# Ledger of designs, part 58: designed miniproteins, single chains, continued (4)

Each design is a single chain, and the fold is of that chain. pLDDT is the mean over its residues in the fold that is shown.

## One batch from the design tools (miniprotein)

Design m14008
Fold by ESMFold2-Fast:
Structure m14008 (fold): chain A 106 residues (1-106)
Amino acid sequence: GEEAEKAAEEAVKNASEAAKNALEKSDKESGVIASGGAVSSLGAGTSAIVAARSSEPEKGAEGAKKAAEYLKEGAEKAKEAKTGEEAGKYAAEGGGKGSNAAEELR
């Protein structure tokens, strides 16, 4: 329902922030790690949308909410990171945990 859609929107917003923070801190040496983190976070945002629109709306809402929480943590840690390598690793961690949370409730 509406709660699941709001959770998915928050997950997508947090995924975009994590990706942006990783990429903004990337340099010539950290570009691959930052790009990997960005892709992982954006993938988790997509997984949250799929979970929210599943045939089991209550489970989908829980998956999307957990994904949004992990992506928010990843985005905040990436923003505070001093290097593109650290920012990329935090975005990847948030993305990995977020995707797992969204998929566990499919």
Scores: mean pLDDT 82

Design m14009
Fold by ESMFold2-Fast:
Structure m14009 (fold): chain A 84 residues (1-84)
Amino acid sequence: SAKEYNNRGLEYFNLKQYDLAIEDYTKAIEIEESLGEKASNGIIANTYNQRGLAYAEKKEYDLAIKDYTKAIELQPDFENAWNE
């Protein structure tokens, strides 16, 4: 499921295996977006943000900015803003 891909992506990110992290984050996003119903926008935004960080670590800044922008679009609300 999306959670399994997201969790493994985070493990790869922590191991500095950014290509594998990006692959797993991409699968998590695909699953969440394919559902059509509202999964938590915060969870999807977090996955985009994490993939953006992985792209930034690879110096793929255009892709990082695209993912950060998508994360902000999914979580523009001040109501449930991420603390850190």
Scores: mean pLDDT 78

Design m14010
Fold by ESMFold2-Fast:
Structure m14010 (fold): chain A 54 residues (1-54)
Amino acid sequence: SLEEQEKELQERFGITLEEARRIFDRLYSGAKTPEEIKELGELQRKLRERARAA
C-alpha cells in the first residue's frame, strides 16, 4: 500500500514525514503520466493528513 511505502521511507532513510512530503512534491512535478500524477497526489495528501495529526 502507499502507507507501507511511506513507512519504508521513514525507516530505511531516516527522513521525516515533512521531508518525505517534499520529496514526493518534487517527484510529482517531474511526473509525466496522468496515472503517476494521481498516485503521487494521493500519497502526498495522506502525508499531509498524517503530519497534521502528529
Scores: mean pLDDT 63

Design m14011
Fold by ESMFold2-Fast:
Structure m14011 (fold): chain A 61 residues (1-61)
Amino acid sequence: DDKLVQGALDSLKKLLDDGASIDEVKSAAKTLATHLRQQGASDEAIEKFLKEAEKIIEEAK
């Protein structure tokens, strides 16, 4: 699960580096959470991802 979560977080950071808006990153976080679930990530891993994604979004504000 940690590798899946880290990959998803890296994807969000890359979107910010590429100039995506905060709204685009929020939308991407929801999509990535769905992909994590489809890849068999636990509910705990998805919660951890969403919490860390929120911190990344706050930092980009």
Scores: mean pLDDT 80

Design m14012
Fold by ESMFold2-Fast:
Structure m14012 (fold): chain A 56 residues (1-56)
Amino acid sequence: GERGLELAARETGLSVETVREIVRRVEAGESYAEVGEKYGLSPSQVRGIVTVARTL
């Protein structure tokens, strides 16, 4: 939800819009590694962002 996007943005230092784009890309079938490379994040960080955004 929106709260999860805001929390993930705060934890990563990214904008809410960027976090929303990351979640959308993963849900569209891009791998954590592919998304991570585009934003300078590890695959584990991308997984964490998606988990937080979906849970909250």
Scores: mean pLDDT 81

Design m14013
Fold by ESMFold2-Fast:
Structure m14013 (fold): chain A 66 residues (1-66)
Amino acid sequence: EELKKRAEENIELLRDARDRVQAGFDAKSKAAEAAGNTELAKQYRAEGDRFVAALDAEIERVRKGV
């Protein structure tokens, strides 16, 4: 079934994107803290959390067929 195959492919892509986004924002946050920029580090953590939550929600929607 074409729709099911596309859903599985999309879930894999979303999982990869989620892991990359989280790793990227974690790295940026740590770099900002190392530079003494606590405000920027806090912003990167908050942004990362929001993007990861959105991707997790999208993965769930695709799995439920919504």
Scores: mean pLDDT 82

Design m14014
Fold by ESMFold2-Fast:
Structure m14014 (fold): chain A 98 residues (1-98)
Amino acid sequence: SAVLKALESLFLELAARLRTAVDNKWSPQEVIDIVRWGIARLKELSEKADEQAKQIIDQLISNLNTLIADLEAGKISNQQFVDKTLDLLNQAMAQLRA
């Protein structure tokens, strides 16, 4: 699937950018901006996806927005935010490949 290949590429890019941000001690806002960029790409891919993939992508977007809210509220650290984001990307990819 062209959508699945695009999602795999997006998830690898997101993971790389987030790891770079943490390693270089970027601000919470800069880390959030990376994930918001990813959410915008996910929305574009969701519109091209079949119904099952769309449901998985839409759930991932919802979960990512919840993590952004938690980081903005100071409930989690930048490291916890990145770790949880990467876990969500891995879970979504496993569901998409099933």
Scores: mean pLDDT 89

Design m14015
Fold by ESMFold2-Fast:
Structure m14015 (fold): chain A 88 residues (1-88)
Amino acid sequence: SEELRRRARAVFAARFRERDPELAAKLSDEQRAELAFAEEVYDAALDFLKTMGDEEGIKRLEEMRKAGASASDIAAFHKEYLEERLAG
């Protein structure tokens, strides 16, 4: 739904404004939403890898983040990781 996509962007943009109001003031709502979403998908992937005890996976994820990987790149990495391990 387009309405659900708009609501998601608004939620993430608001979250970023609350965390870093100074940086948020210099960015568009779309940029705020993108950065907040990237942080959330990174945190989710990292938490999962820590739960698994996958030290090599954690290192790979940290290297991706340092290289400036997008939210979509991190989400794709996490999805592929889950599919390879959970899809038998």
Scores: mean pLDDT 76

Design m14016
Fold by ESMFold2-Fast:
Structure m14016 (fold): chain A 99 residues (1-99)
Amino acid sequence: PVDDISRSMSSIGRQIRDLQQVDPDLANQFSDSFSRLVQSMRNRDFDGAQSYAQQVQDIISQIPNQDLAQRIQSGVQDTVRSIGVYQGNQRFIQLADQI
């Protein structure tokens, strides 16, 4: 549902703000890769979405605050799953499990 996507994206926005206080460069990299991930999913570009999901995971692994990293990872998983569910796209739902 669109409301689930909106809630997940709002949550990620707050986590990005927290990340900017810890590591602004990493926050910028995350924001760029996450935006590209969402755009690929909106365009139903699975190959692009998979590539950007991997980049997002690589960025999350570099976050020094483990609690923040886990919150961001969960938000990304929730957003990817919600978009997959909304689109009826099993490949995107499976992609969420890989994040």
Scores: mean pLDDT 85

Design m14017
Fold by ESMFold2-Fast:
Structure m14017 (fold): chain A 98 residues (1-98)
Amino acid sequence: SSELEELLEKAEELIKKAKEKLKELNELIKNGADKSVLEKKLKEIEKIVEEAIRLIDEAERLAREKGDKESLRRAIRLEAEVTSLRMSITAFKKEIKN
C-alpha cells in the first residue's frame, strides 16, 4: 500500500540521515570538539534513530497484516541497520565519557 511504502521510505531516509550525522560526530571527536557539542549531536542522532524504530515497527505490523512479504523483508533489513546504529551510538557514548 502507499501508506506502507511511505513509512518504509521515511524510515530509510531517517537511517541515512543518522548515518551521515554519525560520520559528522566521528569527525568532531577527531577534531577535539567540546563534550557538550558531542553530547548534543549524539542526542540528535538518538532522536532520529528512535523515530526510525517507531516507523519500522509500524511498517512491519502493516506488512504482516497485508501479507506483504517484500515490505516485511525490507522492514526487517531496516531493523538490522537500526540495531547496528544503536551499537555505534553506545560505542560513541563510551568514547565521549572518556
Scores: mean pLDDT 90

Design m14018
Fold by ESMFold2-Fast:
Structure m14018 (fold): chain A 87 residues (1-87)
Amino acid sequence: MSEEEIRAAYDRWTAYQLSLSKSQFERDVVEALNRMQLSIDLQAHKRGFSPRFEEYVRLFVEAMRALEAGDLEAAERLLKRARELIR
């Protein structure tokens, strides 16, 4: 029962509450953003950012802002663009 274990439990509870109030489409967008964040963290840890990956980070931030504004269609378009940059 560490402070970290308590925070992890709160994060899980928050995610559970969001899953109950969000549509499947909103959940899919959130999952895609979480995957982008993991890719950004991994790349930063390895070698820093190439110009292509800096564009990927910019698209991530814009997609998060679109989701925050409730524009799920804009968020999805930005996520598709980001996938094309790294694939």
Scores: mean pLDDT 67

Design m14019
Fold by ESMFold2-Fast:
Structure m14019 (fold): chain A 59 residues (1-59)
Amino acid sequence: MTREELLKRIAELTGTDEDVLRQSADLMGMTKEELERLLRAVEEDPRRPAFHGVKDPPQ
C-alpha cells in the first residue's frame, strides 16, 4: 500500500479531508510505517477522529 493510499484510507475512515491529513503528515514527517500504524488504530475504532477532538452534539 502506498503512502497516498494510506492517507486516503485514513481520511475515508475518519471523515477527515485527505489533503489536510497529507499536509499534517508532511509537516510532522510521518513515514509510511507510521501511517500504517495509524490506519490500524483507526480501523480498530473508526468512529473516533484520529487527529481532532470532534464531539457529537449533546443529545
Scores: mean pLDDT 69

Design m14020
Fold by ESMFold2-Fast:
Structure m14020 (fold): chain A 67 residues (1-67)
Amino acid sequence: SSLQQQRQGQSQAATGGAQAMFAMQEDEKKGQQLLEQTRQQAQQSGEHSQSQLQALDDTVKSMKDFL
């Protein structure tokens, strides 16, 4: 029953450094997904005030700079 957990632990131990790097890559992917999601949401919402759209664009731009 704990066999899968033991194997998972072994894989993590074997890839200690690679695992840390993978975690960082996942954070970058999350940023990219949020960026795309925010843009799609803005487009799908239909009519929004220009101020609302500007604030959204600023957020998306900020995310881009972070990546």
Scores: mean pLDDT 62

Design m14021
Fold by ESMFold2-Fast:
Structure m14021 (fold): chain A 58 residues (1-58)
Amino acid sequence: MVSPEAERARVLSELAARAKATLSPEAYAEFRRLAIALEAAGASAEEIRRRLEAFLAS
């Protein structure tokens, strides 16, 4: 996807699917909270990927 909005949505969907498959329900709730906060803050697709990938690696 080439638009910033579409890329942001793509990154969120990809990482949310990975999080749901790999994390406990409690960790997934933390992941969702972080994702919502990043979207509310207007974070770029790159920042969202970086922050959420770091969370998944923790």
Scores: mean pLDDT 80

Design m14022
Fold by ESMFold2-Fast:
Structure m14022 (fold): chain A 96 residues (1-96)
Amino acid sequence: SLVERLLAAAPDELRKRFEQILNFRKGLEEYAEKHAKTPEEKEKMKKFIDEKVRIALLILAREYGLPLEEVEQMLTDDNVDELVAKLEAAERKRRS
């Protein structure tokens, strides 16, 4: 996934942020497995988790000064590699 690829490649500060998002996703998935009993509840929880992860990535992108509309479009189009490249470029600019 995007978060796992970013976690592997990122410098320490950015790595901590992606690790937090990945752990947040895992916690929500564990909660869903324990509490969602019907197929309908499982589908609703999956959509909820996907949306929460998407929002977390948008918040991170905003903190790095990336345009939200562009990032949201990249997530919708599954342009994961482009989003990774832009986040890494933004992190490098912050260190300059």
Scores: mean pLDDT 74

Design m14023
Fold by ESMFold2-Fast:
Structure m14023 (fold): chain A 65 residues (1-65)
Amino acid sequence: SSDVEEKIKKAEEIAKKYGIKANIISALDDIVVIVIVTSDEDYEKALKLKEELEKEGITAAVVKL
């Protein structure tokens, strides 16, 4: 749906600002879940990205390698 596409675009723009790659693992109807894969060094940055995504109504999870 267009709403899902809009959320994906927002997630990509926000992730780009943080220099982190966001991976979409689930998009069903109007639900988008973004997985942020990060290292220990970028963990705080990944948490900030998650916080910004959640402000936009996008569900995000952070996974450390």
Scores: mean pLDDT 72

Design m14024
Fold by ESMFold2-Fast:
Formats: sequence, structure tokens, C-alpha cells
Structure m14024 (fold): chain A 91 residues (1-91)
Amino acid sequence: MLRVVADLTGPLAEFERGLEEERRYGQRVYPERADYITALVDRQLAEARAHGRLVLEVSPAGSPDTVLGLAYLAAGVMNTNPLLGNVRIEE
């Protein structure tokens, strides 16, 4: 399983606000998946509060090349966020 990891470089409170906004958006757009979205955001908040980082798990739902491609895409998106630094792919 691949993980995309980034360190928080800005205020934790601003990052927490962004994740709570993402939770509300996800619950609105995918109401049937609200509990799943809530659990994902809660895990990201816990990791940010405990370790000062964002962690995205890229589950293998395809070939190793597809999983690696998704991890690179996620890392690229994280690199555009000014609150995130030291973006890396871990196993």
C-alpha cells in the first residue's frame, strides 16, 4: 500500500478549517457516503494533530502502475498547497 505524506508548514487551525470545509462539501455532494467521508476527515485531523502531517493512503484497486500513478497525482496536488511541504511517497 502506498502513502502520500506531506508535512504541515502553516497554522494547524487553518488546515483543520480546510478539512472541516471539505467534510461539509463531501456530505453535501455524496450524502449516501457521509459516514465514510466523516471517518476519512477524522483520520486526517487526528494525524495532523498528532504528527503535524497529512497522510493519504493509495489503496491498490488496480495494477502497481495505476497505484503509483494515483500516488504521483496526489503528490502533485499536495505540492500546489502552500500549507504543505516535504511531499513524499512512502510504502
Scores: mean pLDDT 76

Design m14025
Fold by ESMFold2-Fast:
Structure m14025 (fold): chain A 58 residues (1-58)
Amino acid sequence: MSGVEAGRAAGEAAARGDAEAAAKYAQLNGFPYDTARRLAERGRATGVGAGAAIGAAS
């Protein structure tokens, strides 16, 4: 899965309030867990924005 796809999936999960699932999606694609979790939490507040940021960072 590409970084953009992983970031989008993480952002969508976070937007639904599932920050743990979002963090796992990002971590499976090579992101540090703590960074992925923080970005997923921001995605929960701002929709898919954090997911896009995770994808762009990779």
Scores: mean pLDDT 59

Design m14026
Fold by ESMFold2-Fast:
Structure m14026 (fold): chain A 79 residues (1-79)
Amino acid sequence: TADELFAEGEKAFEQGKYLEAAKLYVASAREYRAEGTPEGLAQAARALDKAAESYEKLGNEIAAETLRQRAAELRAQAA
């Protein structure tokens, strides 16, 4: 589930596996968005922010900024 992917991403992040964490968070965001609900869009945005934080740990500021912009767009759609 989206929640399971998010939790796996959090475990990967805690272990310093930032690329694995980013991929899991992005997969989680995709599943939350697929729910087609405002709550799902808000949770997808949260997952993309966590993916952005993971890319920042890797020194990839461009990927992080792109993901934060996508998160902001999803939050606007959820409102």
Scores: mean pLDDT 87

Design m14027
Fold by ESMFold2-Fast:
Structure m14027 (fold): chain A 72 residues (1-72)
Amino acid sequence: LAALEEELAELDKRLQELAEEYQKLPEEVQKEIEEVLREGQERAAAAPTREEQLRIAKETGERIIKLIEEAK
């Protein structure tokens, strides 16, 4: 779990840095990011273990970061 927790901490810092950029994105891109977050939350809720929940959170965060970076 330590490796996943470290990776999630790094993603959280990156997402905090990108928060202002997110607010400046077109509404269409913001809606896409909201959908990715919703899907990730549904997948995490269905996950049987904490490890799988953390893995899903990491994948979701990576997708959100990619969408923000590509939309710049």
Scores: mean pLDDT 79

Design m14028
Fold by ESMFold2-Fast:
Structure m14028 (fold): chain A 72 residues (1-72)
Amino acid sequence: AVPALVEALKHPSEFVRKAAAEALGVIGKLAKSEELFNAVQDALVEASKDESEDVREAARKALFDIKEALKP
């Protein structure tokens, strides 16, 4: 699932990349393994540099949601 969503972040369609960023955000909040968490975070950081504002906003929101889930 995560490798397929990371690949979807490279898709030509901004709608597909936005959907992938949103899905990775949900998975990241539920991630119990450090490996899975790091993969999701790295992918979302890259998506936050995307050419589309909608994709960047989705990635930033996902990163924020994941960070909130990790608050002590």
Scores: mean pLDDT 77

Design m14029
Fold by ESMFold2-Fast:
Structure m14029 (fold): chain A 92 residues (1-92)
Amino acid sequence: GSAETAASGARANYRAAEQGLMDPEGVAKASRAGYEAGGNDDLGRKAYQATEEASKRGGPGLEGAQAMRDAYEAAVKAGGKPSPNLPPAAPP
């Protein structure tokens, strides 16, 4: 379903970030997926903010990719589910 599609996309972006292949737009998409996967607004927002901060440190290098992965995994571990709704289009 759409929730599984969103989760698959998030994991693909996350994997690309791990390899340092994502642009800043991809980092934003992955951080948002972490927020949704958390299933908890406070925990998801924290993960999103951590990933945003990593992105601001010069793009999706290994450091940024690792921080994004850690934030996403923490959100999933705490909340454990993707959003039932597809996310709107990525921010600019």
Scores: mean pLDDT 48

Design m14030
Fold by ESMFold2-Fast:
Structure m14030 (fold): chain A 75 residues (1-75)
Amino acid sequence: KKKEFQQLVVSSVGYVILSIGHLLDGDREGAVESLRRAVEKLEQAKELAKDNPKDKESLDSLIEKLRREAEKLEK
């Protein structure tokens, strides 16, 4: 449970780093795709955190923030 949660969060961070790499290369479409993959990993982590309201709230905040950044890059 705890290890699976950490692996999902680490995977999400990896996708955020990939998104930054895409932006540095001028690839906005690749950046959006990577951010959406990061959101998917955080949503999976949120399901594992169902018994921890603080973690769920923090993850919901991060998911919303990443979705908003992806939307800005699409426009």
Scores: mean pLDDT 81

Design m14031
Fold by ESMFold2-Fast:
Structure m14031 (fold): chain A 74 residues (1-74)
Amino acid sequence: MEAEREKKAEEIAKKLEEDYKGLKEAYKKGEVSKEEYIEGLKRGVEVARKGAEELKSEKLAEFAKKAEEELKKL
């Protein structure tokens, strides 16, 4: 049970981290607007917070915190 939730949380975290990195690089290259970057980060925070609560994942909670800190800089 716990190992199953942990694996699912890791898969979600990996996907979120990949999306986050891609979005950040797209923004640096001017491929997305600041507004699109902000909305992408907000979506990532929402998914990560929900996953952290449902799966009891510290990794997802840490991702949410990291994305929220990035949002506060914008």
Scores: mean pLDDT 82

Design m14032
Fold by ESMFold2-Fast:
Structure m14032 (fold): chain A 77 residues (1-77)
Amino acid sequence: MAEEFRRRGAEAGRPLAGEGMVALEAGDADAAVAALTAEAEKAVAEYAKEKGLSEEEKEALIAEARAQIAAAVAALA
């Protein structure tokens, strides 16, 4: 489950992942978090629809993705 979601998220977000990385290199952590979070939310919404996840499960995945993105950006800033 989580591994398939991670694979799909990486594939779907690949064209925009560069924007987040460029923002991180420029020291714009807020822009990086915003870009990465937007792509993660889109990926979770598509994955939840395909797997028939409950609203609670979808919110849990979004919360987990947001926490991971925030922690990663904070560690790099």
Scores: mean pLDDT 67

Design m14033
Fold by ESMFold2-Fast:
Structure m14033 (fold): chain A 64 residues (1-64)
Amino acid sequence: TLPTRLTPEQEARALEVVKLVNEVMKKYDLTQEQIDEINQVAAEAFREGNLEEGRKKMEEIAKK
């Protein structure tokens, strides 16, 4: 669960995560199960701050 109030650093990271999710969704035709998995990976990338790893995992899910 994301906090209701974000720091400026967390807000910037959240925007980058949203951009990555939108890019994957635009590039691939996804099932609801793939969308749910991508959202889980996005939440992990936001918490860990590792957007590069998150992007790779999202693309692997989208290619299933």
Scores: mean pLDDT 76

Design m14034
Fold by ESMFold2-Fast:
Structure m14034 (fold): chain A 85 residues (1-85)
Amino acid sequence: MEEIKEILEKLQELNSLPNPDMEEVKELLERLDKLLGTWPKPFLEGDKISLDDLFLYTFLKSLPQEVLEPLPNLQAYVKHIESTP
């Protein structure tokens, strides 16, 4: 969980910049995608949707589609959030 939190914090910092480094964003997303591939819980904090899930979902939806194309676990995560009541 600590590594996921660290990645999310860095993504939030980059998202607050007027011209974020997209190469760094992609590297962080690739790391997060690998972590989600082995993550045993339905959401980032565990069994319940969290504020971190809402941030990540909103952030991912704001990115160009080509950024998510090579990231199958993040794509599955987005669909999971969208199917959650």
Scores: mean pLDDT 78

Design m14035
Fold by ESMFold2-Fast:
Structure m14035 (fold): chain A 106 residues (1-106)
Amino acid sequence: SLKVDTSTPLQKERLKRFIETLKKWLDEAEAGNRDALLKVLTYLFLLSIIDNNNPEKSAEDRILDALKQLAENGFKEIAERVAKLVLRETTDPEWQARIEKLLEEI
């Protein structure tokens, strides 16, 4: 599973920069910038691939896995903000149900 390693100063600095970038894109996405939302989702997808390269996992599965790992590692607010944005922007009822279930679990 995707885990953030903060055991060294370099790893802490990389995590800090990642979270600052993600927060900036979330602020832009919440203001209505759909390109910023796509950047957030793409980044979470890529993080999931680095953690688990199983080709059978869908993009949606990978985004959910990444959000759950963010919540489990102390970034629940960020995970909730992404999930709420996806619920606002999506029209897919199956995807909406999966995001709503994630919000109940974190």
Scores: mean pLDDT 77

Design m14036
Fold by ESMFold2-Fast:
Structure m14036 (fold): chain A 105 residues (1-105)
Amino acid sequence: MVPEISPELLQEYIDYYINVLGLDEEEARRLAKRRGAILLTAVSLRLIGVAIQLELAIKNKDREEVERAIKEGEQALKEGQRVGAHPSALKNLQEAIERGKKFLE
């Protein structure tokens, strides 16, 4: 499946290009899809990176880094949900956050 941002966020970009920049609907849609693909790629890489960082912090038994990575992971998860990141990437980060929380118990 071609990576696409959430329909709501895609529509916000389309509306911006039409209502603020005065572009026609076809051009607005093209630019919105391109912008969305760039954002989704960046957010997806962040979800993967934070999950890896959290697992490494747990392996190293670094409590301060685990706490920091959980906070960063929760922010990344919220943004990933907003942009429509792949469910498997979101689930992988959620599971990493839960492992970090259990480590801190």
Scores: mean pLDDT 84

Design m14037
Fold by ESMFold2-Fast:
Order: sequence, then C-alpha cells, then structure tokens
Structure m14037 (fold): chain A 78 residues (1-78)
Amino acid sequence: KEELEKEIIELDSKIFMLRLKLHYAQKIADELQAKLDAGEDPSAAERLAEVQAFIDYYQNEIKRLESKKEELEKELKK
C-alpha cells in the first residue's frame, strides 16, 4: 500500500516537471515562430524543429506517465 502511494507521488512529481518543461518549450517555440514569421532569423526554423521534437517527446511521456499513474491508482483502490 505505502509503496504504491509513494510511486503515485513520484509519478505526480515527474508529470509536473514534464508539464513545466512542455510549457517552457512551447514558449520558446512561439518566440521562434514569431521570428520566422517576421523573417528576422532564418536559423529559427532549425531551432523550432528541435523544440517541436522535445514538445512531442514531453507530450508522449506525460501521456505514458498519466496512464501508469491511473493503473497504480486502480490497484490502490482495491
């Protein structure tokens, strides 16, 4: 019981951290998109592609961890 509760808390912390990373990555992507739209920085396209890859990774990891948390919560609720 205590082990499951601890694992759920750890997953919550990881999800929270990933959501913060996703939020900052999205802000960077928005700034890079604005520069690209203004034609001010041609290197912004390459950086935007890199940031978009991290956004996709964080979104996928959040979904994976949320699914794992739901499994553990169901096991705890027995």
Scores: mean pLDDT 83

Design m14038
Fold by ESMFold2-Fast:
Structure m14038 (fold): chain A 70 residues (1-70)
Amino acid sequence: SMDRQRVRRIGATVRSMIVSGSSLSDVQSQVRRMSTTLPPNVQNQINQIVDNSRSPQQLYTQIQQMVDQI
């Protein structure tokens, strides 16, 4: 689906930011910005993942798990 492709792109961006040494807060801000064009239910799920994330690596793992469920 188009939503799965968009969430996969968010995951790829998170991975790139981890490699570049970005802070958790920078990764969270970028993911929130990228989610604004997604349907409300998908956006709400991503925002919950962002709010509950304690590291960029955890955020990445949870986004990847979400891709598998979409």
Scores: mean pLDDT 86

Design m14039
Fold by ESMFold2-Fast:
Structure m14039 (fold): chain A 96 residues (1-96)
Amino acid sequence: MNSDEIRELLLKAAEGEELSEEEKREVLLAVLDTMGVSEEEKEIALKALEAGMSVVDILSYLIAIHDGVTIYDEKTKVYLNPEEAKKLLEELAKKA
């Protein structure tokens, strides 16, 4: 998938469209392959999905890490820089 397709999928999921478990895994793997992430990042992302994290949240974290963008976490009410986002994703993967 190209960057535009990734953004369209994120918007679609943000609008509350449901994806099957199989579709979630396929979309996640296709996006990760397109982004050129490391094997470690792929493993962390798959474990986060197994832990019950949404595809949208996983992709948002990985895009923030890859693009160096700060994101706002609504649950913790703090801004996460790319390094903090990566650490939080790794901690979530360890709980799976």
Scores: mean pLDDT 65

Design m14040
Fold by ESMFold2-Fast:
Structure m14040 (fold): chain A 69 residues (1-69)
Amino acid sequence: SEKVGLKVYQLLRQGNVVEAANLLYEYGKKYGLEEAIRAAEITVQLAEQAGDQQAAKEAQRILDYLKSE
């Protein structure tokens, strides 16, 4: 989960929002929804700690979507 959360954050920093979301969805399909939620929570935390408001907002949107499933 931590490695995936880091990769998602890197993709969001690059503006690759679609690839970031797809990585989390595929991770959830392979390892389960709870693992995808955990990875997304790590991404939100990393973005907030970095002061990256745009990445934090995008990560939160993906997290909220996953939690609605």
Scores: mean pLDDT 85

Design m14041
Fold by ESMFold2-Fast:
Structure m14041 (fold): chain A 60 residues (1-60)
Amino acid sequence: SHLDEAIAAIEAGDYEAAERHLVAAYLAGQISPEQANEVGRAIRAGDNERAIAILREAAA
């Protein structure tokens, strides 16, 4: 899924890929607008653990 791809990108340190996959997940309806905005903020702040936690919650 786009959410799993976003998690893998964050774990690899590829933040550009992570944001592309986050946008794809949002457009596919896999994540709420509020969750997507929070993940984007966490990525830009360098808070990888928070970003991954929100993505895992959205995937559940």
Scores: mean pLDDT 87

Design m14042
Fold by ESMFold2-Fast:
Structure m14042 (fold): chain A 85 residues (1-85)
Amino acid sequence: SHMAEIEARRKELYEKMGEFTAFVLRKFKEMKERNVSEDERIRFLQLVSEAQTALGLAISHVEDKELTDRYVKRADEAVEKLKAG
């Protein structure tokens, strides 16, 4: 059903947000231990903000699959940049 599809997407988005939060906490601790430059810290925080905003918008628009998929893609792109350094 349409409602079951929305609920499945919402569950996946919250799981994705949880995984992202755990990743950010691990990376933040690693960066603190490595005493990274201010430029690296600023870049990290900007990418975290981009991913959080995109995931939040995906959750807010969970009823619109196409829009949700576009926001998830934006979040994934920001996460890939975070992983690349």
Scores: mean pLDDT 88

Design m14043
Fold by ESMFold2-Fast:
Structure m14043 (fold): chain A 64 residues (1-64)
Amino acid sequence: SSEEIAKLEEEKKTLEKEIAELKEKIENTPEENTEEVARLKAELRDKEIELGVVDIKIAVLKTT
């Protein structure tokens, strides 16, 4: 439905913002903080995977 697509597009926008913020946080974290950098990179990867799933859901709904 159009409502479901709108909700998914809102979720996509939120994920894109969170991904941008995580990338900035990684850039601003000293490399010697290896544990924190690794944690942030893992969070970034998980968010990017979730964004990919949302994109597929939007595409499927738009073609149905």
Scores: mean pLDDT 85

